Designed miniproteins, single chains, continued (2). Designs and how they scored, part 99

Each design is a single chain, and the fold is of that chain. pLDDT is the mean over its residues in the fold that is shown.

## One batch from the design tools (miniprotein)

Design m7438
Fold by ESMFold2-Fast:
Parts: structure tokens; C-alpha cells; sequence
Structure m7438 (fold): chain A 96 residues (1-96)
């Protein structure tokens, strides 16, 4: 959150976890979604924000119904409520 380089490393690890969501516990899925939301709301780095949306996009297409539902819900929230038009458009594209 405070260091963009550390935020970028964190979000890249979250993308890797999202690709392997079937190996995660329910608690790990909840924590991952929470961390992605925090990065999207608090990061000032466009690269971190776009990577967090990519992780949500992966989760929204996963076979895990909890991860899919939570990720779609957060993407819809960003698409409707984000103050950044860039993030709104990216979230809309990921929902297609």
C-alpha cells in the first residue's frame, strides 16, 4: 500500500494464487479477495490496480463457485462505483 514496488510484488503473487485457486482453502480465498480489494481502493499505482483487476478476472472465471461469485461481485462494484474511469472500463471488460 505505501510502497508501489512491494504492492506490485504482492499483486503478482495474488495473480499466481488466483491461477491455482482450486488448491486454496475458503479462508485463503476470502483473504485473497480482501487483499485485492484493499490494493484497488488504496494503491496509487496504475500498474498495481490493473494487476489486481487481472487477478479478479482470473477468479471470476474459475471453477470455484465462492471465488467466482466474490470476484464477479467486486468487479461489478468497481465497474459501477470506481472514481477512476480507467478502472471502470477494465472491470467491465473483465466481466465479459
Amino acid sequence: MEDPEEELERVKKLIEKAKNVDQLSLDEIFEMIRELRELLENSKDPEVQEAALEALGILSKSKNPVAQEMAKGLLEYIAKNSKDPRLQELAKKLLE
Scores: mean pLDDT 83

Design m7439
Fold by ESMFold2-Fast:
Structure m7439 (fold): chain A 61 residues (1-61)
Amino acid sequence: TEEEQKKVGEGAKKLADALKKETGGDAASVGQISEDRAAIVAYRGDEATVRVTTKEELAAA
């Protein structure tokens, strides 16, 4: 539903912001890997930190 997509989007932003803060990164992005999984990537210059999460975790964040 639209509510589920909104929750996933908000959770993705929250987890991306958290990873960016944790790594001291300059930017963060979220990409879909599979039907139930997403990758959160935090960039710090040429370095990238990747965290894989589930859509359920994103919706609960």
Scores: mean pLDDT 74

Design m7440
Fold by ESMFold2-Fast:
Structure m7440 (fold): chain A 100 residues (1-100)
Amino acid sequence: SKETEEIIKLIDEGIKELRELLEKGASAEELFKVNKKYNKKIAEKLKSLGTEEAKYLAEIIEEAAKRLEEAVKKGSISAEELVDLAIDFYNKLKNYILEL
């Protein structure tokens, strides 16, 4: 659907921005702020689809974001590890969204 294509575009934009910022030497905290921005937009668009499946995916995003925030606050995750985890998560998320 057009709505699904818009969500995939947001995910691809998020992946691109995270990679570009990592190459420029951004910190884990700076990368987390960018990832949080995209996660919020993606979750809001998923919720707007009005299906239980899309709402569940939005909840998964919100829970993943909480765990990542805790890792950043503890200093237990590097910038590279954060970007790798975020991109892996986004690629898996795209596969689920394509089935909606």
Scores: mean pLDDT 89

Design m7441
Fold by ESMFold2-Fast:
Structure m7441 (fold): chain A 88 residues (1-88)
Amino acid sequence: GLEETLRLIEEPVRLAEEALRLYEAGRPLEEVEELLAEAERLARELEELLEWWRENGGLNPLVPLIEEAIRRTRELIEEVRRRREAEA
């Protein structure tokens, strides 16, 4: 249903937020990197879905939510990677 679809759209953001929490908690970088990689993969899938909708029908009320989720996911991934590099 709609709730399940919204959860899937929010999943990459959730994973990126969890990666930041694990990083701040001093967890192994391998665990953090695995979550960042999964978040990035899901964000790419949302980007592909967004492009498909634009090419094949254009009228999807979820487009703004997907664009926001992609943006937030990428910002969080960049923040964690930036903090990691600054502390190296």
Scores: mean pLDDT 82

Design m7442
Fold by ESMFold2-Fast:
Structure m7442 (fold): chain A 118 residues (1-118)
Amino acid sequence: MEEVERLRAEYDRLVAELAEETDPQKIIELGDKLAEVARRLVEASKDNPEAREELQARGKAWLDFARGVIDAWEEGAGPPPTPADLAKALAFSRVAQAMGVEGAEELIERIEKLLKEQ
């Protein structure tokens, strides 16, 4: 199996596991593994502009989803996020950071603070 194909298969597996996980600690562990795989996919795609653009777009989608979890609550439009919701938002933000998305670092710090306060 080619390295890129192996990394894509591992990425898809971790995304599926992360989607169904409800334990905050396991969500964080899965997110860290997914971010590492995403980092390797970015490196493997460095000489392929189309693949880099697709990873960047995917990273932005991850970051937008993470922001949506936090912003709806802060605007008073939704219920407070559960520890599992915050852990998923953290995982998604770390994946976005691994894919080179700007603003992921600031969101990670914000979510980590919220997790410590709850």
Scores: mean pLDDT 80

Design m7443
Fold by ESMFold2-Fast:
Structure m7443 (fold): chain A 89 residues (1-89)
Amino acid sequence: SAMEEKLRREAERLLEEAEEVLKRAQELKDTKEMIELTRELMEKLGDTDLIDEVVKEGEESLLLAKSNTQLYALQWSEELKKKAQELLE
């Protein structure tokens, strides 16, 4: 049906976005860009109470900026994959 095709296309879009966010997190080299992506991902996940703490950690440590960006990218990727799976069930 047309609705099944629409749901499939939406699921494919979510899976592509999930892969793209992981790739972007892996490719970022600038600490400021890592912090900005982390903040955006935390907002999307609803983890707003920790944003100031995580931003401060990233400003003090490139390693923490990178690890936090990868962590939140992974969490958002998994959320998108879960949503895609629910659309196909």
Scores: mean pLDDT 87

Design m7444
Fold by ESMFold2-Fast:
Structure m7444 (fold): chain A 80 residues (1-80)
Amino acid sequence: DTQQGRQLYQQGLDYYNQGNYQQAADYFDQSARYFLRSGDYLGASQAYGNLSQSYLQLGNTQQAQQFAQLSTQSFTLYLD
């Protein structure tokens, strides 16, 4: 359900804006999985992008790069 993905994404944004990047990452990861299951590749791309940014804020550049790549891959699927 795309609606559940969106709700998780909004929770992730709330935590990110509070500076709680670990909680933000957890919610963006859940959001991306729901969007992928729903075939919402644009939603998944946005969620993975913010997951990448959350890991950058946590100082984990390797995980940030991995999720940036997943964001790009999901966007490519959206364009197809």
Scores: mean pLDDT 89

Design m7445
Fold by ESMFold2-Fast:
Structure m7445 (fold): chain A 89 residues (1-89)
Amino acid sequence: SSAEKQINGLKLGEEKLRELERYAEELADRYASGSLEQVEQATQEVRERMEEVVAEGEKAGLSSGMVNILRRLGEGFVEGARQRALDAL
């Protein structure tokens, strides 16, 4: 049914969002233990992984709207973690 498709889409979206959140937490941990140069490298690696998660979601049938939301949230998580790390100096 259309309702089942919507529910399944939301569950997949929640799963992908949780993956992005965990990568943001990993980034924060790497910031706590790294030099400023390592922070830049860690940011790039996590950003690339978040893009892979978004692409996997798109291939799995997430709507373009939800893919766009996940991408924007992922970008926000990376930038938020980076700014918090800089503010903690």
Scores: mean pLDDT 73

Design m7446
Fold by ESMFold2-Fast:
Structure m7446 (fold): chain A 80 residues (1-80)
Amino acid sequence: SLLEEARRLKEEFLELVRRLAEAVLAGDLEEAERLNREAQEVMKELMELLEKLPEEEREELLRELREFLAELAAEIEAAR
């Protein structure tokens, strides 16, 4: 289903962003650049799928993305 595909891409994107944050904190700029490029490509695919989902399912996935990014930002701040 499109929803299942969107959830898989969401999880892939979130994992890439988490690894990107870890690479940045470790000072591994080469790895960070690579992960950023991969995350951008996955986000593009995810956004294309979100456009095809019913509004309520799209809004729920976007909420989950916002919540994850907020939690990750807090974890990065705590790690400094």
Scores: mean pLDDT 83

Design m7447
Fold by ESMFold2-Fast:
Structure m7447 (fold): chain A 90 residues (1-90)
Amino acid sequence: MEVVEHLRKAIEYLEKIIELGKFDPELLKQAEEHLDRAISLLPQVPEEKRELVRDAVMALNAALEAIRKGDFEKAKEYVQEAKRILDELL
């Protein structure tokens, strides 16, 4: 699913920020753009999987907010939750 590709890209950019251990506005913007694209694709997701996609989006939004607050450990937890949800979408 195209939505899974955008969620994976958002995760990749967020993981890179977490690895750097510091706020990077360009990487954050890339993560946000892929997350916004995933949200725009929600109507195209099969009904039975839409809730999982929404849960992944919520986890990634929580990771973005944690990064903005400098809480990289909490951001890592949210990214790991999003990765767990993505495995269920395969």
Scores: mean pLDDT 85

Design m7448
Fold by ESMFold2-Fast:
Structure m7448 (fold): chain A 62 residues (1-62)
Amino acid sequence: MLEVEDEGRRAAVITGAAILGMTSDEETLKRVEELYDEDSREAARRGYESGKFSDAELYNSK
C-alpha cells in the first residue's frame, strides 16, 4: 500500500508537477491523463502544490 502511494506520488509529482506548474499544453495534459491515473494526477498536483515535495524530489525524489 505505501509503495503504491509512494510510486504514484513520485511518478505523478515528476510529470504532473512539471505539467501542472510549467506547461499548460492541452496535448501534454491529455498524455498525463492517459498515462497516469486519477489518483496519481491528484497526488502530483496536491502533493507538489501543497509544498510537501522539494525541487530535487520532483526529479528523483531527493
Scores: mean pLDDT 53

Design m7449
Fold by ESMFold2-Fast:
Structure m7449 (fold): chain A 65 residues (1-65)
Amino acid sequence: KSFDKALLDRELDLSTRAISLAVQITVLRRQPPTPENQAELAKLQEELDEVSAEINRVRAEMLAS
C-alpha cells in the first residue's frame, strides 16, 4: 500500500524510456533499409521489449499489493 508511490514513480520512469525508444524506432524505420539500420532497429526493439516486460512486472506487483 504505502510503497505504491515508489512503484508508480518506477513505472513512470520506465514508461518515459519506452516512449523515447518508440520514437527512435519510428525515426529509424524511415531511414533506408540497410543492414546497419536493420541491426540498430533490432537492438532498439530488443531494448523496448525489455522495458515493456519490466513495466508489466511493476504493474503486476502494484496490482498484487
Scores: mean pLDDT 80

Design m7450
Fold by ESMFold2-Fast:
Structure m7450 (fold): chain A 80 residues (1-80)
Amino acid sequence: APPIAFRRVGTFEAVINGRRERLDVLETEDGRRFAFPAGTPDEVIQGAIAAALDDPELLAEQEARLAHLEAEAARRAALA
Protein backbone atom coordinates (compact mmCIF):
# COMPACT_ATOMS: atom_id res chain seq x y z
CA ALA A 1 0.00 0.00 0.00
CA PRO A 2 1.24 3.57 -0.61
CA PRO A 3 2.48 5.41 2.51
CA ILE A 4 -0.11 7.56 4.27
CA ALA A 5 0.57 11.24 3.57
CA PHE A 6 0.38 13.53 6.62
CA ARG A 7 1.70 16.91 7.72
CA ARG A 8 2.46 18.49 11.09
CA VAL A 9 -0.09 21.29 11.65
CA GLY A 10 0.78 22.27 15.22
CA THR A 11 1.87 21.37 18.73
CA PHE A 12 0.25 21.88 22.13
CA GLU A 13 0.74 20.91 25.78
CA ALA A 14 -1.78 18.42 27.20
CA VAL A 15 -2.28 16.93 30.66
CA ILE A 16 -2.63 13.14 30.42
CA ASN A 17 -2.99 11.10 33.64
CA GLY A 18 -1.76 14.13 35.62
CA ARG A 19 1.41 14.49 33.49
CA ARG A 20 2.17 17.42 31.16
CA GLU A 21 3.04 16.19 27.66
CA ARG A 22 3.79 18.09 24.46
CA LEU A 23 1.89 16.64 21.53
CA ASP A 24 2.42 17.06 17.79
CA VAL A 25 -0.80 17.39 15.77
CA LEU A 26 -0.74 15.71 12.36
CA GLU A 27 -3.29 16.01 9.55
CA THR A 28 -3.92 13.48 6.77
CA GLU A 29 -4.88 14.37 3.18
CA ASP A 30 -8.58 13.73 4.01
CA GLY A 31 -8.44 16.27 6.88
CA ARG A 32 -8.33 13.80 9.79
CA ARG A 33 -6.18 14.87 12.72
CA PHE A 34 -4.08 12.79 15.13
CA ALA A 35 -1.90 13.66 18.14
CA PHE A 36 1.38 11.99 19.12
CA PRO A 37 4.07 12.77 21.72
CA ALA A 38 6.52 15.35 20.35
CA GLY A 39 9.49 13.60 18.74
CA THR A 40 7.61 10.41 17.75
CA PRO A 41 9.36 9.03 14.60
CA ASP A 42 7.44 9.41 11.31
CA GLU A 43 7.54 5.61 10.75
CA VAL A 44 5.75 5.02 14.09
CA ILE A 45 3.19 7.73 13.22
CA GLN A 46 2.62 6.05 9.81
CA GLY A 47 1.86 2.67 11.42
CA ALA A 48 -0.42 4.12 14.11
CA ILE A 49 -2.47 6.17 11.61
CA ALA A 50 -2.77 3.16 9.28
CA ALA A 51 -4.08 1.01 12.19
CA ALA A 52 -6.59 3.71 13.25
CA LEU A 53 -7.90 4.12 9.67
CA ASP A 54 -8.53 0.33 9.57
CA ASP A 55 -10.67 0.53 12.77
CA PRO A 56 -13.58 3.02 12.67
CA GLU A 57 -14.29 2.71 16.43
CA LEU A 58 -10.64 3.37 17.33
CA LEU A 59 -10.57 6.28 14.86
CA ALA A 60 -13.70 7.87 16.40
CA GLU A 61 -12.29 7.42 19.94
CA GLN A 62 -8.95 8.99 19.00
CA GLU A 63 -10.64 11.95 17.25
CA ALA A 64 -12.85 12.54 20.34
CA ARG A 65 -9.82 12.42 22.68
CA LEU A 66 -7.86 14.87 20.53
CA ALA A 67 -10.81 17.31 20.46
CA HIS A 68 -11.09 17.08 24.28
CA LEU A 69 -7.33 17.62 24.85
CA GLU A 70 -7.26 20.60 22.43
CA ALA A 71 -10.30 22.19 24.15
CA GLU A 72 -8.66 21.74 27.58
CA ALA A 73 -5.37 23.24 26.34
CA ALA A 74 -7.19 26.22 24.75
CA ARG A 75 -9.11 26.84 28.00
CA ARG A 76 -5.85 26.83 30.02
CA ALA A 77 -4.22 29.25 27.53
CA ALA A 78 -7.22 31.63 27.72
CA LEU A 79 -6.95 31.74 31.54
CA ALA A 80 -3.21 32.51 31.56
Scores: mean pLDDT 78

Design m7451
Fold by ESMFold2-Fast:
Structure m7451 (fold): chain A 92 residues (1-92)
Amino acid sequence: MEEAIKEVAESMVQLQERKEEVLKQIEEQRPSLTKSQLAVAKMVELIIEGKSVEEILSVIEDVLKETHTPEEQEKFKEFVRKAVELAKELKK
């Protein structure tokens, strides 16, 4: 679990460093994305912008409610929270 959180946190830092390229790829693919893929793309945009965990999770919450149990939703929220916190520490 901790190793996966570190990998995601490092990926978040890399996404922020490659902001222009990542945002361009999202915009180019946007017309062909499904509802769930659009929610994930919005989550990535918020991560790049350095938005709060609560804002990041809000865009994916409806998709999680449709596809995941309450326990799985809480595990996902905890995972994202820890990854965002670690990403902030890695940028210090």
Scores: mean pLDDT 75

Design m7452
Fold by ESMFold2-Fast:
Structure m7452 (fold): chain A 106 residues (1-106)
Amino acid sequence: AATVTLTSRLTPEARANLKYRDQAIEAAKLAAEKVGERLGVPVSVEVEITDDYLTVTVTAPSQEAADLIARVAGNAAELALQTGMSPEEAADYAVERLEKREKEKA
């Protein structure tokens, strides 16, 4: 198993919308679960949002899977913060971006 921690400074827009913190944490966890399901791997995810930083910690069977899942989860959290959209909607958008990227590589 591999564990990856991604820490990013929140955008000014995200910092202005910390009222959506709980939705963003839920979006990140949901996105991680969806990507893990698509990859057919077990995943563990922890998300922390402070006033300035977003931290996503993912444990997966491989470094590559953990890196991918952490990035998608972070993107879902940032989208939820910036837009106030539902956790499900933010997670779906983050996962759709991954699908589009894979089609472009094929």
Scores: mean pLDDT 80

Design m7453
Fold by ESMFold2-Fast:
Structure m7453 (fold): chain A 63 residues (1-63)
Amino acid sequence: MSEEELTKLLELPEGWGLAAALVAHELSKDPNASVEELVERTGLSREHVELVLERMRKAGLLP
């Protein structure tokens, strides 16, 4: 899935596709990763990680 496709699927602002891809990649390795662990592993801000997780839950990709 491209960064553009992921951005559109998760209804994220333009340019957030890379952030969504990084979070999705880390969750595929460790589905139980905390927000703090995702921040540390991706280098994204907490606000970016939290928004991506919220949009993934709304899209049905997370519980």
Scores: mean pLDDT 74

Design m7454
Fold by ESMFold2-Fast:
Structure m7454 (fold): chain A 112 residues (1-112)
Amino acid sequence: SLLERLREALRLADEAARALVAAAPEIPADLFSEMAALNAELIGLLQAAIDALEAGDLEAAREHVARALETADRLLALVDETVAQLGYETPELARLRALNERLRALLEEALA
């Protein structure tokens, strides 16, 4: 169901927040702060989408999911920028990428 996909996306976003903290020693402070802010925004948008669905507001839920997808794309771009600045991808950054790619796929499925 759409609700189950969004709950899974929220779980992945929470796991990505933990992965981001684990990767923190390797991320430039400015990029870390921006990623942390976007991850918090993503969690808020996913919670708003779940709340809208539980209230029966499918249109509001879809709008929040669309914004969450845009936020996930911005997070992936920052992971790419971090890897480019470091010149290599660490296991922690690779995990953060994989979590955000899976989350993005779930959000695309939710909008279909």
Scores: mean pLDDT 88

Design m7455
Fold by ESMFold2-Fast:
Structure m7455 (fold): chain A 72 residues (1-72)
Amino acid sequence: MSKSPLFEEAVKKLEEIMGGKDALKLAREGKTESKTPLAQEGLVLLHQAIENPEYEEEAAKRALKVIDEELK
């Protein structure tokens, strides 16, 4: 379970963009490929956060910025 609320928010937003697919599961498994460029970038950032827990908050902030800019 993530200790960062930003990571949890990034996961939820990616799941919405991916039509309800389990973004956290895909990121944990290293399955970061997506037909949607935004979802692919978000999954890569989540995977980096999972592999390096000390960078979880920073990677989540980057994912949220990408998602928020595209959803405008």
Scores: mean pLDDT 73

Design m7456
Fold by ESMFold2-Fast:
Structure m7456 (fold): chain A 87 residues (1-87)
Amino acid sequence: PLPDEVLVEGLSLIRSAAKITGDGGTEGFSGGALGNLVASNPELRPFAEKKLKEYTEKYEKLKAQNPDPTAIMNAANDELSKLMEKD
């Protein structure tokens, strides 16, 4: 089981990744802050990998349909809000 602190950091990473995508794109997300944090906290790896895949797939679909950074950030914030509202 993951400690509560690790879960909070995971949610923070999703939010940070949304901002990075708006400004820096998916390369910044995959090669930057998320990768470094997983290297420092290996217990986050399976959670981060799952979220990274979900996020990348969603970003690629949004980018193909409408490459608006604001829409991507709003979608990521909606996902985070739903995740926080579910128990």
Scores: mean pLDDT 52

Design m7457
Fold by ESMFold2-Fast:
Structure m7457 (fold): chain A 77 residues (1-77)
Amino acid sequence: GVDLAEKVARIVVETLREAGAPFTDEAKAYLKKAVQAALDGNVEETVENVRKSLEAAGVPADLAERTVKEIEELLKS
């Protein structure tokens, strides 16, 4: 629901901050899609759009993979 979507957004924003990565318009667009997918209960689309958001912001692959796994585990709980 809304609380889960808010947690997804928070985790992504915190990851960008820790990486020192710019929150670009492209990264924001993918995050909005991820939040909408989370609201719709679509785990696969949420994970895919989180991955694309982190990639668009230039987050290192290892950190992006850990963040995606954290979000996937959150969505399955």
Scores: mean pLDDT 84

Design m7458
Fold by ESMFold2-Fast:
Structure m7458 (fold): chain A 66 residues (1-66)
Amino acid sequence: SLSEIAQLEISKLPPVKASDLDYLEKEAVETAEGYLKGFKLDENSPLVKPLVRMAVELLHEELMSK
């Protein structure tokens, strides 16, 4: 699932505040779903994992810059 992929990608990055973890996971999934819809990609596409990683990295950077 997108949530499981997001959780795995989040675990590879420096830890965020515990209070931000649920937000990061939820926003990353919603952002990745937006990418998949925009690019008309199936969830079985080989591009799913790169797109989830991109969403996680972008949102993580925004949280760490606060």
Scores: mean pLDDT 79

Design m7459
Fold by ESMFold2-Fast:
Structure m7459 (fold): chain A 74 residues (1-74)
Amino acid sequence: SAAEADAYRARGEEAAARGDYRTALEHYRKALELDPNHAGAAANYIMTVAELAGLGEATEEEIAEAGRLFDRFR
């Protein structure tokens, strides 16, 4: 449901606020599974991968997924 997708997006934001970027990505991924058109979760996923990349911790798979989401929502 939209409400459940929004709840996962909010949990992701809480995790990101704690610096727990991997948990944040997991929650944003769940939001997108529930609502593939959830622009907020997609934007937050992309931003969180950018934060991980800045820390030298982003994987190639995470960067590729962020790129696919960016292409899908532009």
Scores: mean pLDDT 88

Design m7460
Fold by ESMFold2-Fast:
Structure m7460 (fold): chain A 71 residues (1-71)
Amino acid sequence: NMEAFIAEIDARIAELDAEIDALRKEIAKLKKLPPTPENKQRIAALEREISILDGIRALLEGIKAFLRKKM
């Protein structure tokens, strides 16, 4: 049913939020290290990953909003 599907989307968003938080903490740790090319490249890769996950999160929120309007 619609309510069960929305609840599943909420669970997926919560999982994404936890993953994004973990990646942000990893970036914070790397920023404490010397700014070597390797460390800068690693930070950039993690920032790109967060951007992708933020995009997925926004899509899920959009799907949830669409489903709520259809109810």
Scores: mean pLDDT 87

Design m7461
Fold by ESMFold2-Fast:
Structure m7461 (fold): chain A 73 residues (1-73)
Amino acid sequence: SSKAQAILSQPFSVLVEIAKQLSPDTPGVSPEDLASYIRSVAKKVVDGQPLSDSDQSTLDKAYDIYQQNKAAA
């Protein structure tokens, strides 16, 4: 998937910024942990593994934020 490749090609710092926008004020969830989760979901797609509906939703939301940030730059 082009979405998964786009996410995996980003530096971890960019994934952390996406994670902050996805969950800006969630106590108990670090942006770094959420960024690691997003990266793991994208890796599953590249590895040909099936995604759950929640994993697919997370990847789609992360990709939408990535596109918005890219357009705003």
Scores: mean pLDDT 79

Design m7462
Fold by ESMFold2-Fast:
Structure m7462 (fold): chain A 83 residues (1-83)
Amino acid sequence: SSQQDLQRAQDQVLQYAQQAQDAIDSGDVQRGRQYLDQLQSAGQQLINSMRNSGLDDSVIDGIRRSLQITLDYLQGLIDRQES
């Protein structure tokens, strides 16, 4: 169902964000990058699931901005560890 697909996509985004942060915090920058790539893919799946569920563009744009902030934050952590 669309509700189950949306829940699954939300859970994947949260899981990969946490795994990326945990990997970066442990100094495993390569694993952090892998989870960041997975987070980006899961984020795109979430946006697609929201559109398929008929959510308003304003809501979808808000979530897209929140995802981008999270991606930028994690990328910044990776960049600092490589400096």
Scores: mean pLDDT 86

Design m7463
Fold by ESMFold2-Fast:
Structure m7463 (fold): chain A 85 residues (1-85)
Amino acid sequence: MLEAEKEKLREEAIEKAKNRDVEGAKEQIRRLLELGATGLELSEVGEEMAKALAPGDPARVELAPVLREAIEVRREEAEEIAARL
């Protein structure tokens, strides 16, 4: 169930990005984070966006730093957990 929800959010993020709905795509990425999407899963969203959007597409340019930030949040969480051990 949870995996199916994350897959749906990933597909919706890509479709919104293709339609230049950057705010909608950002919201789907944020929901993925709330559902516990891993850095790897977020990287897969980035790969699909790179396939769907041409280099220099405004939506791709604007969403790339959003995905990087989401992946960074997961890395920081992992480091915080490690620091508690």
Scores: mean pLDDT 79

Design m7464
Fold by ESMFold2-Fast:
Structure m7464 (fold): chain A 100 residues (1-100)
Amino acid sequence: SIRDIFLKALDEIEAIVRSDPRVSPETQEKIRKILEEAKKKISDPNLTVQEILDIMRETLLKISEILEKEVPDQAAVDELISRIREVFEKAAKEILKLKE
């Protein structure tokens, strides 16, 4: 389902952030909370595809802001944002291929 694709993407993003030693435990916890909020939002059975894609974009922006603010290694920030963006882009493409 569309929600399963999104939930899988959020889990992949959590794994990316948790596996990177350049991200402090405190920053990892802030990102985990952002991902948890996204999971709560997508639990609404009345969400449109566009609203789900909007939640994805908002989640990417929030994570990017935390990484840019709190991770001192700019190369790490750029790499992480790129990897997270790729996860969301793949999920969005899979969602758009699923027609009801």
Scores: mean pLDDT 84

Design m7465
Fold by ESMFold2-Fast:
Structure m7465 (fold): chain A 104 residues (1-104)
Amino acid sequence: SSIQQQLNILQRIKKLLVEIRKEINSGTENVDKILELLDEMQKLIQQLPDDIPEKPKLLSLVQELTEIVKKNKDDAEKLRKETEPLLLQINELLQQIEEQLQQQ
């Protein structure tokens, strides 16, 4: 894809991350929605070129988030606490990719 197409995909992933964080903070009633948003995020990350070094780590973190969400479906406090460090790591990696794409 062109750099512009990659930036557009990245912007969509960032928007999903904001929505996922919002749903996690809303409690466990929205677990099915969180899982749907994580699946969509995974599909968008897979559309990024394989030559992006951060892509495998992003996929791994989304997989880990999905398992944490499934494990903590009935515990809102644990869901928030266990997802927070992974959400931060995903955000940092997305910012790194955006900076790299803008510098090309």
Scores: mean pLDDT 87

Design m7466
Fold by ESMFold2-Fast:
Structure m7466 (fold): chain A 73 residues (1-73)
Amino acid sequence: DPVELARKALEEAEKSGNPFLVAAQHLVLGRAYEAAGKLDESRRHYERALEIARQLGNDVLAATAERHLARLG
């Protein structure tokens, strides 16, 4: 199950204390929910990735999250 795998990866990223990895794994989990047709869950994870990316000043991650949110409609 891609959602379960992505959720586990997010848990490991959170344990790492690395906010870049946490933001990146929120994008992965958002993609997994999108592929599963769970668009509200997908949007929440992309929004969380965008929030963290902005806190980090990481423009590439922020732009990636914004593109995924725009595609969801």
Scores: mean pLDDT 89

Design m7467
Fold by ESMFold2-Fast:
Structure m7467 (fold): chain A 97 residues (1-97)
Amino acid sequence: DISSLSELEQVLLLTLISLANVLGLDKITPEDIENFKKEHPKIFDILFERTKEKFPVLADLSEEEFLELLKEMAPYFNSLSLEERNNLQAELLKALS
């Protein structure tokens, strides 16, 4: 249920789902997110810029703030089952389109 999530939280959650899929991970820890930026800084920069361009709610956020917010959302994302994540991804794509 996305009705309790802010637009910012919805965008962050969609980003985490995308990262989990790209990395082939069932769970993303805050440490995984930080390591992704350290190992692939240019890819993370591209991810941030494209997400910011698509979603105006991120317009005033720095890349560092975006990273920290993703890390804060990771425990919530990790509480979701695979079925809940798939259903949520479909709802988020519909809500954000």
Scores: mean pLDDT 81

Design m7468
Fold by ESMFold2-Fast:
Structure m7468 (fold): chain A 98 residues (1-98)
Amino acid sequence: MKIIPSRKATPAEQAAMRAVADWLRERAEKSKSPEVAETLREMADGLEKYADQGLAGPAAVAPILLAVARSFDIPNEKDRQEVIDAAREALRRLDAAE
């Protein structure tokens, strides 16, 4: 069976995941779309959960990928793009923490 690999997070990686989660929550509060706001909060909650568990690696991006997948259920193209843009920026910020 295929498993998504994870590893122990460094303190810097945990701090980066929490910072991205906080940023996503701020972005959710500023969103005019309830569906976008909810998806961004779910992404933030997932990242914070992995940070609290001390997990990093490919498994830690699963909340971001799930948010992108859920964005395809949003009928408004602008709202879908807001989720995709937030996911891309979240990945960029996590990559910059290396």
Scores: mean pLDDT 78

Design m7469
Fold by ESMFold2-Fast:
Structure m7469 (fold): chain A 64 residues (1-64)
Amino acid sequence: SMMDQMIGEAIEEVIRRHPHASREEIFRETVRLFRERYPDVELDEERVRAMIEEAIAKHLLLPG
């Protein structure tokens, strides 16, 4: 969905800028970045947490 794309792009940007950040730091920074870019959009924080776990799993499985 468009929402999942927007959330995914924010998560990937945060991970790219902060490659050693914890899950909680990634969550906090992603929520901050998303709300700054899309202040009128309601953010599903549970969906953000699920997508962070998916993104971390993908980064750990990619040849670095």
Scores: mean pLDDT 79

Design m7470
Fold by ESMFold2-Fast:
Structure m7470 (fold): chain A 77 residues (1-77)
Amino acid sequence: APGWSQEVLDAGSQLDFYHGQTLRLYSQGAPLSEIQEAADRAIEAARRLVALDPSYEQAAQNTIDSVQNLLDAHKSK
């Protein structure tokens, strides 16, 4: 969108990066602590994106739910 700020672009990039990192670490069987750190960064970026542009609320919530489901699956053995 022509009105996108650098902050919105940065938040979106961080969300994509840490969401992808969370998925990769989970698929590789990384320790819960490493998956949690990546998930926390993804959630932080998602919440920042919504604060900057509320139109991303649904997409951000979907990402938050996705990473939380991965953490729960890891805890379930």
Scores: mean pLDDT 80

Design m7471
Fold by ESMFold2-Fast:
Structure m7471 (fold): chain A 71 residues (1-71)
Amino acid sequence: STTDIFRETLKEMQRQGLLTPEQVEAALAILDEHRDSSTEDQVAALVQYMREHAPEKVGDFVDLLTRRLLE
């Protein structure tokens, strides 16, 4: 599912040191709250969280997510 792609992307960012474990936990919780929302709404919620807590990593998230979705 698209939600699983988002989860894997967030975990990859943690593995690469782009997000802290605490930021990944919070982002996964936000994703769970939006699990029944559209893909666009899930992306918007995650980007909003990152803009507040790790604005410099928004580009990395979008790049990784776009690569996975365009496979």
Scores: mean pLDDT 82

